# Designed miniproteins, single chains, continued (4): the designs that were tried, part 86

Each design is a single chain, and the fold is of that chain. pLDDT is the mean over its residues in the fold that is shown.

## One batch from the design tools (miniprotein)

Design m14979
Fold by ESMFold2-Fast:
Structure m14979 (fold): chain A 59 residues (1-59)
Amino acid sequence: SGAEKNYEAAKKGNTPTAAAVAAAEARRQGGDPEESRKAQEAAYNGDLEAALKYLEKAA
């Protein structure tokens, strides 16, 4: 899956917006749907730390 690439993209962007985009992309590419959803939700709430943690688990 491309989930690892999405996690790296989110880390490089270092913003909630970048994390939200990466989370949506991870879900489309067959990452863990629950962890990807949690990552996207955390990113929408501005919680970058939680979003990155869930994105890593989605891989």
Scores: mean pLDDT 74

Design m14980
Fold by ESMFold2-Fast:
Structure m14980 (fold): chain A 85 residues (1-85)
Amino acid sequence: MIEELKKLLEEAKKKGLKIAEKAVDLSLKAAEYAEKGDFLSAEIYLGLAYIWLGVSKLLGDEESEKLAREAIDLAEKAIKEAKER
């Protein structure tokens, strides 16, 4: 999950998708906090990533929305798997 999130972050940066970059970076931080057992910070950063997903929808930025959704799905899976440990 973390490696895939890092790849999505580099893709967002390469494409100049600033909204996707914000959503993916926050999703990566959520997954990293979950791996450390800091689930409060993980949920806060996941919530912030959802705000940027909402911004991409409001602006009609379909490429950023797609990358933000993929990143959030990976972060949610990482949080779930970390909680099961």
Scores: mean pLDDT 88

Design m14981
Fold by ESMFold2-Fast:
Structure m14981 (fold): chain A 135 residues (1-135)
Amino acid sequence: MSEEEEVLEILEGAAEMVKTLARERSKTSDAYKIADAVREAVKDNPFATRVVDMVLKMMKKRNITTADELTEVFAMVVGLSLLLIASQLKSEGVKEAVLNFLDSLSLALQEKDPEKAEKIVDEALEKAKKKIDES
């Protein structure tokens, strides 16, 4: 897989995690139900599966039970993971696409309306794909 293809798979996994989190937290405040739904939604994405595993370990260690606390942990794990990935990228354009996408995911995680959050994520993913294709 090229660096560009690998990054696109990572961004698609992050997008699906954040959209699922936004949808599920609008239905329940139970952190474990939300985390389980996110895990199921991203099970075929290797990056997203590793992020969910880290989040589940942190939930247990920090005794996280609420949707708000879960959102903070997902924001931290996804944010740190994407920053670390960006630091290792060879293409400046691909790196910029990842960092801009991360900023948009942070906005989506602060959005209480799941439909608005999904729109922010989908628009950010489309912009990132275009930027990577131009790089």
Scores: mean pLDDT 87

Design m14982
Fold by ESMFold2-Fast:
Structure m14982 (fold): chain A 97 residues (1-97)
Amino acid sequence: MTEEGLQTLIKIYTEVVQKETDLLARGEAYLQIGKAYAELGQYQQAIQYYQKSIELYQKALEEAKKKGDEERAKEAEKNLQEAQQNLQETQQKLQQS
């Protein structure tokens, strides 16, 4: 993807976060913004957005468990694991510069 394409992706998902009320959808938007910043080599920004994604997925998981929504809880847990993995990998890249 081009640098311009990655910047456009960040803009699109930023608007998704502003318009979406669903925690999983907002978490996914932050995860995609984080991935775009990582592809741009902006690892510190990527880490910040992965952390925002993790917080939303954790909240979604907690709410799903309280409601007994097993399918939504499994989705939130899977997405949380992906966000945590991307955070860890990007933190390693930041340390290596």
Scores: mean pLDDT 87

Design m14983
Fold by ESMFold2-Fast:
Structure m14983 (fold): chain A 67 residues (1-67)
Amino acid sequence: AAARPVYLELTLTKGDETETFGEARYLSPEEARALAEEALRRTGADSVRVVLTAGDGQVVYEETLRR
């Protein structure tokens, strides 16, 4: 899929602890997935939920990645 203006949300879970990061970016779903995989690798989290929302509020990509 092509890159577009989106809101990127990453939710990292490690045990009972959850941390969420959100920012406006210009990303494709494939780029968002790569960022989520990198976050898992660098943080040692158990899972990351990645959500991309387009400017109209439509969720264009959502996935949960596990280590």
Scores: mean pLDDT 82

Design m14984
Fold by ESMFold2-Fast:
Structure m14984 (fold): chain A 56 residues (1-56)
Amino acid sequence: GPKALEAAKAGIEAFKETGNPEEGRKAAAEKLKELTGIEVDPSNSLDVLRALEEAY
């Protein structure tokens, strides 16, 4: 859904700015939590994907 898309955009922008996929995951996780309240572990890619699916 739109909230998951906004979280993904935040992650992509952080990755572009830093060149670091870990920073991208952290930004996506923080944005998703801000928009949905879903808790996510940004160090775990599978947990980030699970949270994005739940937000959809």
Scores: mean pLDDT 74

Design m14985
Fold by ESMFold2-Fast:
Structure m14985 (fold): chain A 88 residues (1-88)
Amino acid sequence: MSVEEKLEKLLNEIKEALRNRDWDKAEKALEELLKLVKEHPEESKKFLSTVLPKEDAEKVESLDLTSEEGLAELKKILSDYLLETATS
């Protein structure tokens, strides 16, 4: 399974967990996604730029995904996006 396929699977798992109000499952899947992003930052940026809204994709492109600060900002962007898309 490619990095892109793993990221897509994790994003879908987070969305499903959020719809079901399974906060523990959503948090675990998000942490797995962030770990994968840290291990493959450039591939992750490329993939996320294709799935996120333009404004969010531009923010992610500017982040250092190997830093704790960059990963924290990504977590915030993804949490906001995924919560919005899971609720409608």
Scores: mean pLDDT 81

Design m14986
Fold by ESMFold2-Fast:
Structure m14986 (fold): chain A 100 residues (1-100)
Amino acid sequence: SKETIIKMFEEDIKTLQELIEKYKDNPEAVAILQKALEGEQKILDMVKNGASIEDIIKELKKLQADLEAMKAASTDPEVQRLAQSLIDEEKSIIKYLEKK
């Protein structure tokens, strides 16, 4: 439901904000987390404004591609692992929405 989708993004946004504070001394980690945060905030606004599930999935796939590019640009294994966890979360949301 729309309410379930809103709650999922609100919980993810809160987690991303907490991770940005945790990783604040790592600029590369903050940049990746900030990309995920901004992307998910945009998608949450789209959901609240009645965007179609197809448009939401399209925007999630764009966010996933951006995170994959940032992961590929990093040489830090810890940053790559963090980026992969964010990519996996976006993939999970896409998979959930594609079943609707």
Scores: mean pLDDT 88

Design m14987
Fold by ESMFold2-Fast:
Structure m14987 (fold): chain A 74 residues (1-74)
Amino acid sequence: SFEEEQKKKVEEAIEEIKTNTTEEEAREKIRKMEEYLEELKKNNRKPSEEELKEIEEALAYGAALALLELEKKK
């Protein structure tokens, strides 16, 4: 299901951030996604299948970063 796929992507993103990626790299992915979403809105266009996958990946990174931040707060 979509929910299971997203959960798996978030778990993979958390692992990647902990082992091979920095928080800055995760934030950069989110920033690029936000810029891209603004472009879509301005031009009244729908994302392509490939673009949608990139958006999903960036959202998973955003969720992973938020979860890691919540864990830090105790």
Scores: mean pLDDT 71

Design m14988
Fold by ESMFold2-Fast:
Structure m14988 (fold): chain A 75 residues (1-75)
Amino acid sequence: MDEVIERSIQAVRNADGELIKEMEERAEKAEKEGDYDLAIDLYSGVGGVYFNLSRWDKVFEISKRIGEIEKKKQE
């Protein structure tokens, strides 16, 4: 629950823009390969980073993406 958020906060404190892109690329690859659990975890991490940066527009975008992946996991 809080572990992904805590990890994301630590990432923000040590991050350059490359970390966010790496996580998004890994999430996209996981989704493409059908590993929806990993994709959700990685996107949640990205969302946590944007949350800590007060980028609510991006947090909303990531939350929508996670919802779409969760729907695919159930289908």
Scores: mean pLDDT 74

Design m14989
Fold by ESMFold2-Fast:
Structure m14989 (fold): chain A 73 residues (1-73)
Amino acid sequence: MATEAELTVDAARLAELVGLPGASPAEVLRAAVERAAALDGAEVEVLEETETSLLVRLAQDGEEYRLTLTAVP
């Protein structure tokens, strides 16, 4: 069972911030999650990837989280 979290951001802006302009939402989400985990010293495992969502497991608690990216204008 995964905890669901929805993140609504400007996908094009987020892609620029992670250095992947024109990347798919899933690629942007993956880069953003890996970047955030590195900054916090946390370990994250990507279990599933769709075009707009990632299922990740945090090594610290073993819990699964589904992250969904919704683009805004």
Scores: mean pLDDT 66

Design m14990
Fold by ESMFold2-Fast:
Order: sequence, then C-alpha cells, then structure tokens
Structure m14990 (fold): chain A 73 residues (1-73)
Amino acid sequence: MSKGEIVEEIGKKYNLSKEDIERISKKLEEGVSPSELIKEVIDEYLGSKARNGAEMRRGMNIVNALKETEKVL
C-alpha cells in the first residue's frame, strides 16, 4: 500500500477532515517523519496558549492518527 492510502485509512478512523489528511500526506511525502509532525501539531493545537476544547480535540485526534501511522510505516 502507498503511504497516502495508509494515512487516508487511519485519518478516517480518527475522524480527521479530508484537508487534514491531505496536509499530513503531503508532509510525509516531503520527508517529515510522523514524530516530527506530532511535535508540530502539539505546538499548534496543544501548545503554551489556552486552547478551546474543539481545537484540543482536533489536535489530539491528529496526534493519535500520526502515532498509529508511525506503527504501520
């Protein structure tokens, strides 16, 4: 299976938007590792500023999807 197919299946499992799945696939194709992308997502959605619950849930879903992707790749 291609990396893009794996990311799409895992992203759908974690209720990621199509836009988030495409963004992740592109970053992985550019050579960003899942672990590096997890750090970027934590900084963006879960970082040092107070966040609303919707942003935190979105960030957590992306992190969980990326952790599962790393185990499969």
Scores: mean pLDDT 75

Design m14991
Fold by ESMFold2-Fast:
Structure m14991 (fold): chain A 87 residues (1-87)
Amino acid sequence: SAVEARLAALEAALARLESLDLTREADRQLLRVLKGALEAIKASSDPGPLLDQLRRDLGALLNDPALSALFSEPVRAVLRELAAALG
């Protein structure tokens, strides 16, 4: 299903982020936030709206130059791929 594909994309993004040498505190904080989001979505009886909200939040973050600049380029690349996979 579309929900299962989006959950798989989030899990894959988390695995990629965990494989990176995260030297920036913003990168590490983002990994913690996304892990929390995955657990909340998996615990939800209606994950679709939570996945849609995550897509909007990632889009807003990536489109704000000041916020985007807090993250390393490898992390931004993972976030762009995740946002695209979420819709």
Scores: mean pLDDT 89

Design m14992
Fold by ESMFold2-Fast:
Structure m14992 (fold): chain A 76 residues (1-76)
Amino acid sequence: KEEELEKIRKVVEAYRKNGPDAFREAAKKYGLDDSPGTIAFIDAAFNAGATVEQIAEALLAAKERKPVDEILAIVD
């Protein structure tokens, strides 16, 4: 769903610009998981050179219950 992907992208952009605290506030506003595991995933993905779009797609895939390996392939 285009609307869901756009919201996730904005949350990931908040992390990129202002770090985990801004991510947690945006995630709560848009109903996304703000667990330590999700934060660690986003941090690791950015360190691996993933784009905001790739991370947003991976988080959407996680919402669809895709395996971790498939989610990681999206951000590669």
Scores: mean pLDDT 72

Design m14993
Fold by ESMFold2-Fast:
Structure m14993 (fold): chain A 90 residues (1-90)
Amino acid sequence: MDELRKLLDTAANDPDPEKAAEASLEVAEKLKEPVLFARGSNKEQVEAVKKLAKEKGYAGVVARSTEEMDEEIVKISTEGALGALKKLKE
């Protein structure tokens, strides 16, 4: 469990787009999610994650604005990857 939370934190907050993209891939693989997560305002991270998603056959990328990710966990009722990130502080 703690390893998964560390990967989610890396995927959301790591300034290195490659490291964040790899963490997102590991999270998706462990949770069996069809999509990868990326921070929407970080263009380089989004492109790195999209490249990995295409190479690994994932359905797509879930991206959210930096304002919503940095200010607070917003109420979103859809993707499992976003739901997992909301639980990071717990």
Scores: mean pLDDT 57

Design m14994
Fold by ESMFold2-Fast:
Structure m14994 (fold): chain A 74 residues (1-74)
Amino acid sequence: PSKTIKIPGTPKDPSKLSDEEFIEWALNAAKYIKEKEPNMPDEVIKGLVLGEARRYKPEVVEKVEAALEEYFKE
């Protein structure tokens, strides 16, 4: 069974995005996952999105992590 969630607006090649565009996509991906899987812990959602960042744009991982932390603030 696939646990892969298709995020609306996902580009065919995320590595071609600018740093800003990738960070925005990653934040939107986290929001979408949280809406589709409301019982999924924020830590797991962050881990999934950061995994994609490490795969496609490792140079922006720290910025993606900071954006996700800001979004998941109480």
Scores: mean pLDDT 75

Design m14995
Fold by ESMFold2-Fast:
Structure m14995 (fold): chain A 103 residues (1-103)
Amino acid sequence: MEKEKIEEYVDKVLEALVKRGEITPEDAESLRELLKKRYGYSEEAVKNFVKAVIARRAARLGLTDEERQALLDYVDQMTIEEGVELVLMSDEELRALIRKLLE
């Protein structure tokens, strides 16, 4: 994947976090620079970032270890675009997905 397209996906995730009040715009810029310097812009780095965001959301939603693991395993099977869409899901949509994954 082109670096510019990877940067676009990271920006979408960070914008979603800011919109939800999870981080400040300044925190988003700091995280973007950290990801760029620490991990490089790669598909693996974006997927790992999506997993980190999902794990944090799972903790805040009070999900069980089983529910959290189901989401993380699902992310491993996703494309980068699908992973970004998952991060953009509401808490209600995310809970509905978990119920479907554990059927």
Scores: mean pLDDT 72

Design m14996
Fold by ESMFold2-Fast:
Structure m14996 (fold): chain A 81 residues (1-81)
Amino acid sequence: DPYESYSKEELYETLRALIEMARLLARASTDPALRARLQELIGEAERLIKENASKEELIKVLREMAEVMGEVFRELEARRA
């Protein structure tokens, strides 16, 4: 797992970048379930950063955000066909 080698600060920086990308994807998504899940994960990631959560918790939310963002990218790609 590449994220295991990240420092907690590097995970914070990565999550902050993903949160900004996730906000853009949430606006672009037409699937209300994907949009809602992405907004939920954004809120969870922001909370974990604020609460100085463990490295394990940061990695878990980072993986979930990446997965849901991938689903939104696939949705947007399908809409272009």
Scores: mean pLDDT 81

Design m14997
Fold by ESMFold2-Fast:
Structure m14997 (fold): chain A 87 residues (1-87)
Amino acid sequence: SEEEIEEQTLTLGVSLAAELAALAKKDPSLRPYYERVVAILGDFLAGRLSAREALEALAEVAREVYELTGDPVFRRAYERLRELLER
């Protein structure tokens, strides 16, 4: 349902923001990725992005961070976000 997609979008987005916040404390060069996720979530909550648009934007952030860091946390985040987009 739309409500389930919206709830999962928020849950996954908040989780991604938390992981990026922790990473940005250790590596400040990654701070822009954290800020990008926060902006996406803000636009989603304000109704400026649909859940599917937010999921696509969040998936791209997770993919880019995974490519930069090799950290499997961001690969799993990307896969989960993409799975929701296919449903």
Scores: mean pLDDT 90

Design m14998
Fold by ESMFold2-Fast:
Structure m14998 (fold): chain A 76 residues (1-76)
Amino acid sequence: MKEKLEEAIKKIKEGTDQIVAAMREAGLDDLAEEYQRKADEIIEKAKKTNDPEKGLKEFEKLGQEVVRKAVEALQA
């Protein structure tokens, strides 16, 4: 169980770092900061509840939400 939690957290952190860096390069600094904050919240919640599956699912949902917001911001 703990090994799966560590793998999930590592995956979320690595994915977050890559996406945040890409967003900052695109000039979406506010969205990058929001994404980092929400990803950190998901990691903390996963650690607190010891639920790697739920953490990964919430991270996937966050990614979908952020893509939608980025499209809206760039089209506005």
Scores: mean pLDDT 78

Design m14999
Fold by ESMFold2-Fast:
Structure m14999 (fold): chain A 95 residues (1-95)
Amino acid sequence: MEREIAQRYAALGVLAAAASFEGNEVGAEIVRRVAEALPLLNEEAREYAVEAAALAARGDYEGAIEYLEKALEAAEDEEAKRALEEAIARAREAL
């Protein structure tokens, strides 16, 4: 795994744990789904997905959906697209 991707993956793991400890289980789940998709995402989609995860971890599900939709549009891998669609669905359920 590339060093940059590995560092982002580790950061998302910490972010998900922190969100869960704060009682933000929806945000934690969204962050975990983004982390799983991270190695399959191209650079543009990855930047949007990481921003979405940060917003979800703060409880900003509307902002997370906006950036997840941008990531989905930029993504090329079908497995990554499914993970992003599941993250969007989970965020919408929390609204």
Scores: mean pLDDT 84

Design m15000
Fold by ESMFold2-Fast:
Structure m15000 (fold): chain A 83 residues (1-83)
Amino acid sequence: MPFEIEARRLLETMTDEEVRRYADELAENAIKNAKKYPFVAAIDYLFLESLAEVARQEGRDDLARHFEELAEKVKKAIEEYLK
């Protein structure tokens, strides 16, 4: 599934509060799964990056920063497992 298309769909259908909550839950699950399912966590990381990019394109800079922070946390969890 193209991450950008799904990210754009979520940002068009959800409020800022709803999509922030969705991303928080996605990131929390990805971090918990990083050791057991690093490939799944990597997919969630890429999706969070796509959410940040689309949010920036739409001028929703506060959301973009939030998604970037969540993506960084997921990335660090994956990197800890790989090292």
Scores: mean pLDDT 84

Design m15001
Fold by ESMFold2-Fast:
Structure m15001 (fold): chain A 80 residues (1-80)
Amino acid sequence: LPALSAEEQRAALEGMLEAIRALAEEYRRETDERRKAVLLTAMGILLAGLALEAAHSKDPAFAAAALAEAEAAYAEARAA
């Protein structure tokens, strides 16, 4: 992974969290099961990327909070 500053890491985590939330909301509005599967897969990939960035974060408290919010959004989507 490229070396990121603390500010860049925070921006990356925020961006990934926002993307996961957007996909989760799209998933809740989607009626096509194949499209739902694609959205769920995209969320899973982003969640994995967020978890990796969180593990290397210079702000572990922020990273842990962002990861927890992303995991909650993904779990809620999966349960629907």
Scores: mean pLDDT 80

Design m15002
Fold by ESMFold2-Fast:
Structure m15002 (fold): chain A 84 residues (1-84)
Amino acid sequence: GRMQLDLLQDQFDIWASIAEKVDPDGVEKLRQLLAEMQRAVERNDLFAFYKKQHEMFRLFSDILDSNEDLKKQYEEEIKKRQQA
């Protein structure tokens, strides 16, 4: 639900800060999926939420797997924020 959406939004914000310069189209697609998930939460439609979440995770994974340097940068940024 909403808590899961908030976590995904935070994850997206970290990703977008790194990936937007490398894959702006991929970032835009992820942003659109987040907006659709937000609408699903507002409608209390958990099925639509999880369907869009699955699409988001698959797209995110595909983008990371296609670019090893981007994956490494993302992992380093996550570690940096966890150590703050």
Scores: mean pLDDT 74

Design m15003
Fold by ESMFold2-Fast:
Structure m15003 (fold): chain A 52 residues (1-52)
Amino acid sequence: SEREIERLETLTLFLEATSDTSRYLGEDDAAEDMERRARELREQLERMRRRQ
């Protein structure tokens, strides 16, 4: 649904911003984990957008 797509988009952006901050602080392991999760969500978001 459109609402779910918007929520996933917001969450993805939040994770990307947070991972950037973690990397800046030298928390590379945390940043990599968040980057991986953001990428997974981005792929799911793309799939959902195609479905609509």
Scores: mean pLDDT 83

Design m15004
Fold by ESMFold2-Fast:
Structure m15004 (fold): chain A 85 residues (1-85)
Amino acid sequence: SSAADILREKLTEEQLKKAEELLEKAKTSEDREKLILEAAKLIGVPAGLATEEEIEELFELAKNNTEEARARGRELLARLLARLA
């Protein structure tokens, strides 16, 4: 499965909605970094593993169901997970 498929299956609708709301708030908030990190925690990405931009891209890819977005999501998720090794 693609990274986008994994994110959709792993997250409950409630968790995904909360994460999306946090990312939307982050766009206009002085607490941008904090909100992005809270969204990342909801999807199980540990703090410090991903940049704000990478976390935002993962959520945008999770909303998108195209083949290109799925391939991009798999690559990005693999890079983030490789940082744990």
Scores: mean pLDDT 64

Design m15005
Fold by ESMFold2-Fast:
Structure m15005 (fold): chain A 71 residues (1-71)
Amino acid sequence: SHHAEEAIALLEEKLREEGYLSREEAEELITLARQAGMRGTVAALETALRDRGYLSREEAEQIIALAREEL
């Protein structure tokens, strides 16, 4: 899916620039992942945001790996 590929590319770019993902960036990714039907990726992103309000580098890298498997 174009949306899934776009979401992964955006996530990788933001992580390179900032070393973490903000709430707004993660919410944008949830929208794209939901449109792509990436249920595991959506659940992981929503859980991290609920618990901390952002994603650390390690969490974002784990979610990127999951998203690539759901493509």
Scores: mean pLDDT 77

Design m15006
Fold by ESMFold2-Fast:
Structure m15006 (fold): chain A 88 residues (1-88)
Amino acid sequence: MEKEELLKEIREYVENSDLSPEDKQDLLVFFERLVNGAVKSLEDFASLMGERYRDEYLARLKEIFEQFLKDLPPELREKVMEILKENS
């Protein structure tokens, strides 16, 4: 229940961000998989996306994730960080 509410809140912030449509899609898929325990980290997610030839993909994904976290309210950012710890 709480995880579904968190995902809905995150989705609204992603959709209202200044990120490209492609970056928004990658970020939403990442959070959906993270919240559901399907991935544990950005590195795990990047490996599943099949971007084997480009170290730049993981670097870009980290950049958009960090930029997005700065735009989140502190309370939502804290919840995201808790999920990352739970999946470790």
Scores: mean pLDDT 74

Design m15007
Fold by ESMFold2-Fast:
Structure m15007 (fold): chain A 87 residues (1-87)
Amino acid sequence: SIEDVINEYKEKALNDPSLSEEEKKAFTAILDSLLELTKKYPNAVSEEELREVLEKIYEAIKKKDYKEALRIYTQFAHRVVQRAQEL
């Protein structure tokens, strides 16, 4: 389920010793935002697409590229909203 994918990435972040508490909090906020977005538009995102996007955001945060992490997140969120309007 979408919730299982979100929880998998929460566990990854919380158990990653290379991430600061601020980075864990920021990533968790992104995960919570995306979970709410998928609840609002349940047919606009697949588990596989979500997993791919979350992996890219996670990797960007690990590389301390916060601008890229935010860019990936905002572009995905916009794509989901646009796709939902076409359904």
Scores: mean pLDDT 86

Design m15008
Fold by ESMFold2-Fast:
Structure m15008 (fold): chain A 72 residues (1-72)
Amino acid sequence: MMSEEEKAQLAALAQQLKDLARQEMAKNNVPESERERVLAELDAIAAASRSLEELVAQVERLFREYRERYGL
């Protein structure tokens, strides 16, 4: 069960990760449709996460898939 402070930290971390993902995708010329998909998945992960640990695990999975796809 997350405290309100933990929820605020999760939301802040999610926004930071979205900003980083957006910058990295722009640098690597990722198609707009794919950028929208990744950002939407990050939003869904943040909304569904019940702990910071769950958020980190889900984001690591998404970024692993992204890195494999783009050779990063």
Scores: mean pLDDT 74

Design m15009
Fold by ESMFold2-Fast:
Parts: C-alpha cells; sequence; structure tokens
Structure m15009 (fold): chain A 89 residues (1-89)
C-alpha cells in the first residue's frame, strides 16, 4: 500500500512535469501541479501509517527527478511540493 502510493506519487509528478511542458494554458498547468502535490501528500500519509521510510524516500526522489526535468515553474513547484510532503513521513 505505502510503496504503491509512492509509485503513484512519482507518476503524478512526472505527469505534472509533462503537462506543464505541453499545456499552453495556466489552468491545466495549475491542475497538474496540484494533483502532484496531492499524490505526494497521499504517499506521505500512507508511508507514515505503514512506518515505511523507503516508500517515502522513493516518492520524494521521483518528485525531485520530475521537478528537475520540468521547464515550467508551476510543474516544478508541484513536483517539489509532492516530494517534500513525501519526505515528511
Amino acid sequence: AAMEAARRAGEAAREAAEAGSRAKDVARRVGAALAAVGAGLHAALAARRAGDREAARLAAEAGREAAERAEDPLARLGAEGGARLAEAA
């Protein structure tokens, strides 16, 4: 469960980075960034409930990798936010 949530958070972060690069309108970029933050929060809570530090670490790393690849500032903020929330577990 926690590891699965971590993988989903990483996927959401990558999707946010990709959407930010492709999307021309701000609303879509903001939506993708918020989704990435939400997935990171979910992963952090799941990891904390399970006591699974490795799941939290994987979610955080995936979020950072996505943020580094994101050229759009909103996508980068979303991915970084998700990563920081995952680390808080």
Scores: mean pLDDT 67

Design m15010
Fold by ESMFold2-Fast:
Structure m15010 (fold): chain A 80 residues (1-80)
Amino acid sequence: MMEQTIVGFKLIAVASEIDLLEKTKFDKMTPEQQKKLKELKKKVEDLKKRISTATSSEIPSLQKEIDEIEEEILKIEKEI
């Protein structure tokens, strides 16, 4: 369960980053960036549900999706 634990921590981290951006910088974002942030938030909620029922064989795919969300968050942060 090491891989599942790491994925869980990463997901909590990206969820916190999205919440922080939404609360502190949402009004400074373009409408397109605001829409993207909401899409990422929805993807995080979907991943939380998938991780809670995931088998070990599914964890690598979930990790990649989380890494992609993190990359998109960093892009939004750099553009603000």
Scores: mean pLDDT 78

Design m15011
Fold by ESMFold2-Fast:
Structure m15011 (fold): chain A 75 residues (1-75)
Amino acid sequence: PELEELEKRIDVLLENAKMALEQAYKRYSKEEFEKIGKVIKDALLAALDRMGAPPELKERALQKFDEIMKELLKK
């Protein structure tokens, strides 16, 4: 039960991060977008640490975040 709750919270955080990144990509230059992406990633890291996410879940969440950034930067 606790792991399922953690995974749901992480999914919500990633969805919120994706929405914020999509908004930033539409509104700002590539350079500003990259700076905003770093701020959002740092906030995600802090939230994962606060939730006590195990290393595997933390690493998986960061990989998904990096994939979102990479896909947006390809466009």
Scores: mean pLDDT 82

Design m15012
Fold by ESMFold2-Fast:
Structure m15012 (fold): chain A 65 residues (1-65)
Amino acid sequence: SMEEELERFKKLLEKLSGEKVKDVRFEGDTIYVYVDLESEEKQKRFKKIAEWLGFMTGRKIEVIL
């Protein structure tokens, strides 16, 4: 189900980045990932990981800070 896919995305993003994900939502054709990241370096790194995951899974992912 989509809920299971979103939970999987959340856990994988947390594992790959080492950062806590607040929420993951699916709207339209896009997965929105909500995170609070204190540094610009962490924000850039997280966005690159999310971009890579989107490419690998064929999903459109947007990071909301």
Scores: mean pLDDT 85

Design m15013
Fold by ESMFold2-Fast:
Structure m15013 (fold): chain A 93 residues (1-93)
Amino acid sequence: DVTRDALEAARGSLKKAVEALKEGNIREASIYTTAALLHLVAARLFASPEDLPKIDEAIKLVHEAMRAMDAGDYEKAIENLEKAIKVLDEILA
């Protein structure tokens, strides 16, 4: 399933982004956050109508995390990325 594979890849990248932020590796966190966003956009293209609202919520949370990172608010960035991971866990359950 192309959608499931893309969501699993997105979730993996988000987890790595959270780890990088906790270690202070901001550049690495940005790379993984961007990778997750690309996988979420790919998943959205092939998603069922039932999964689409949750994928859109995850994309919104990733964008909020990116804005927090740009502002230097790494605690808020981690919070939004962890919320995105939780949304993806609900789809993948």
Scores: mean pLDDT 91

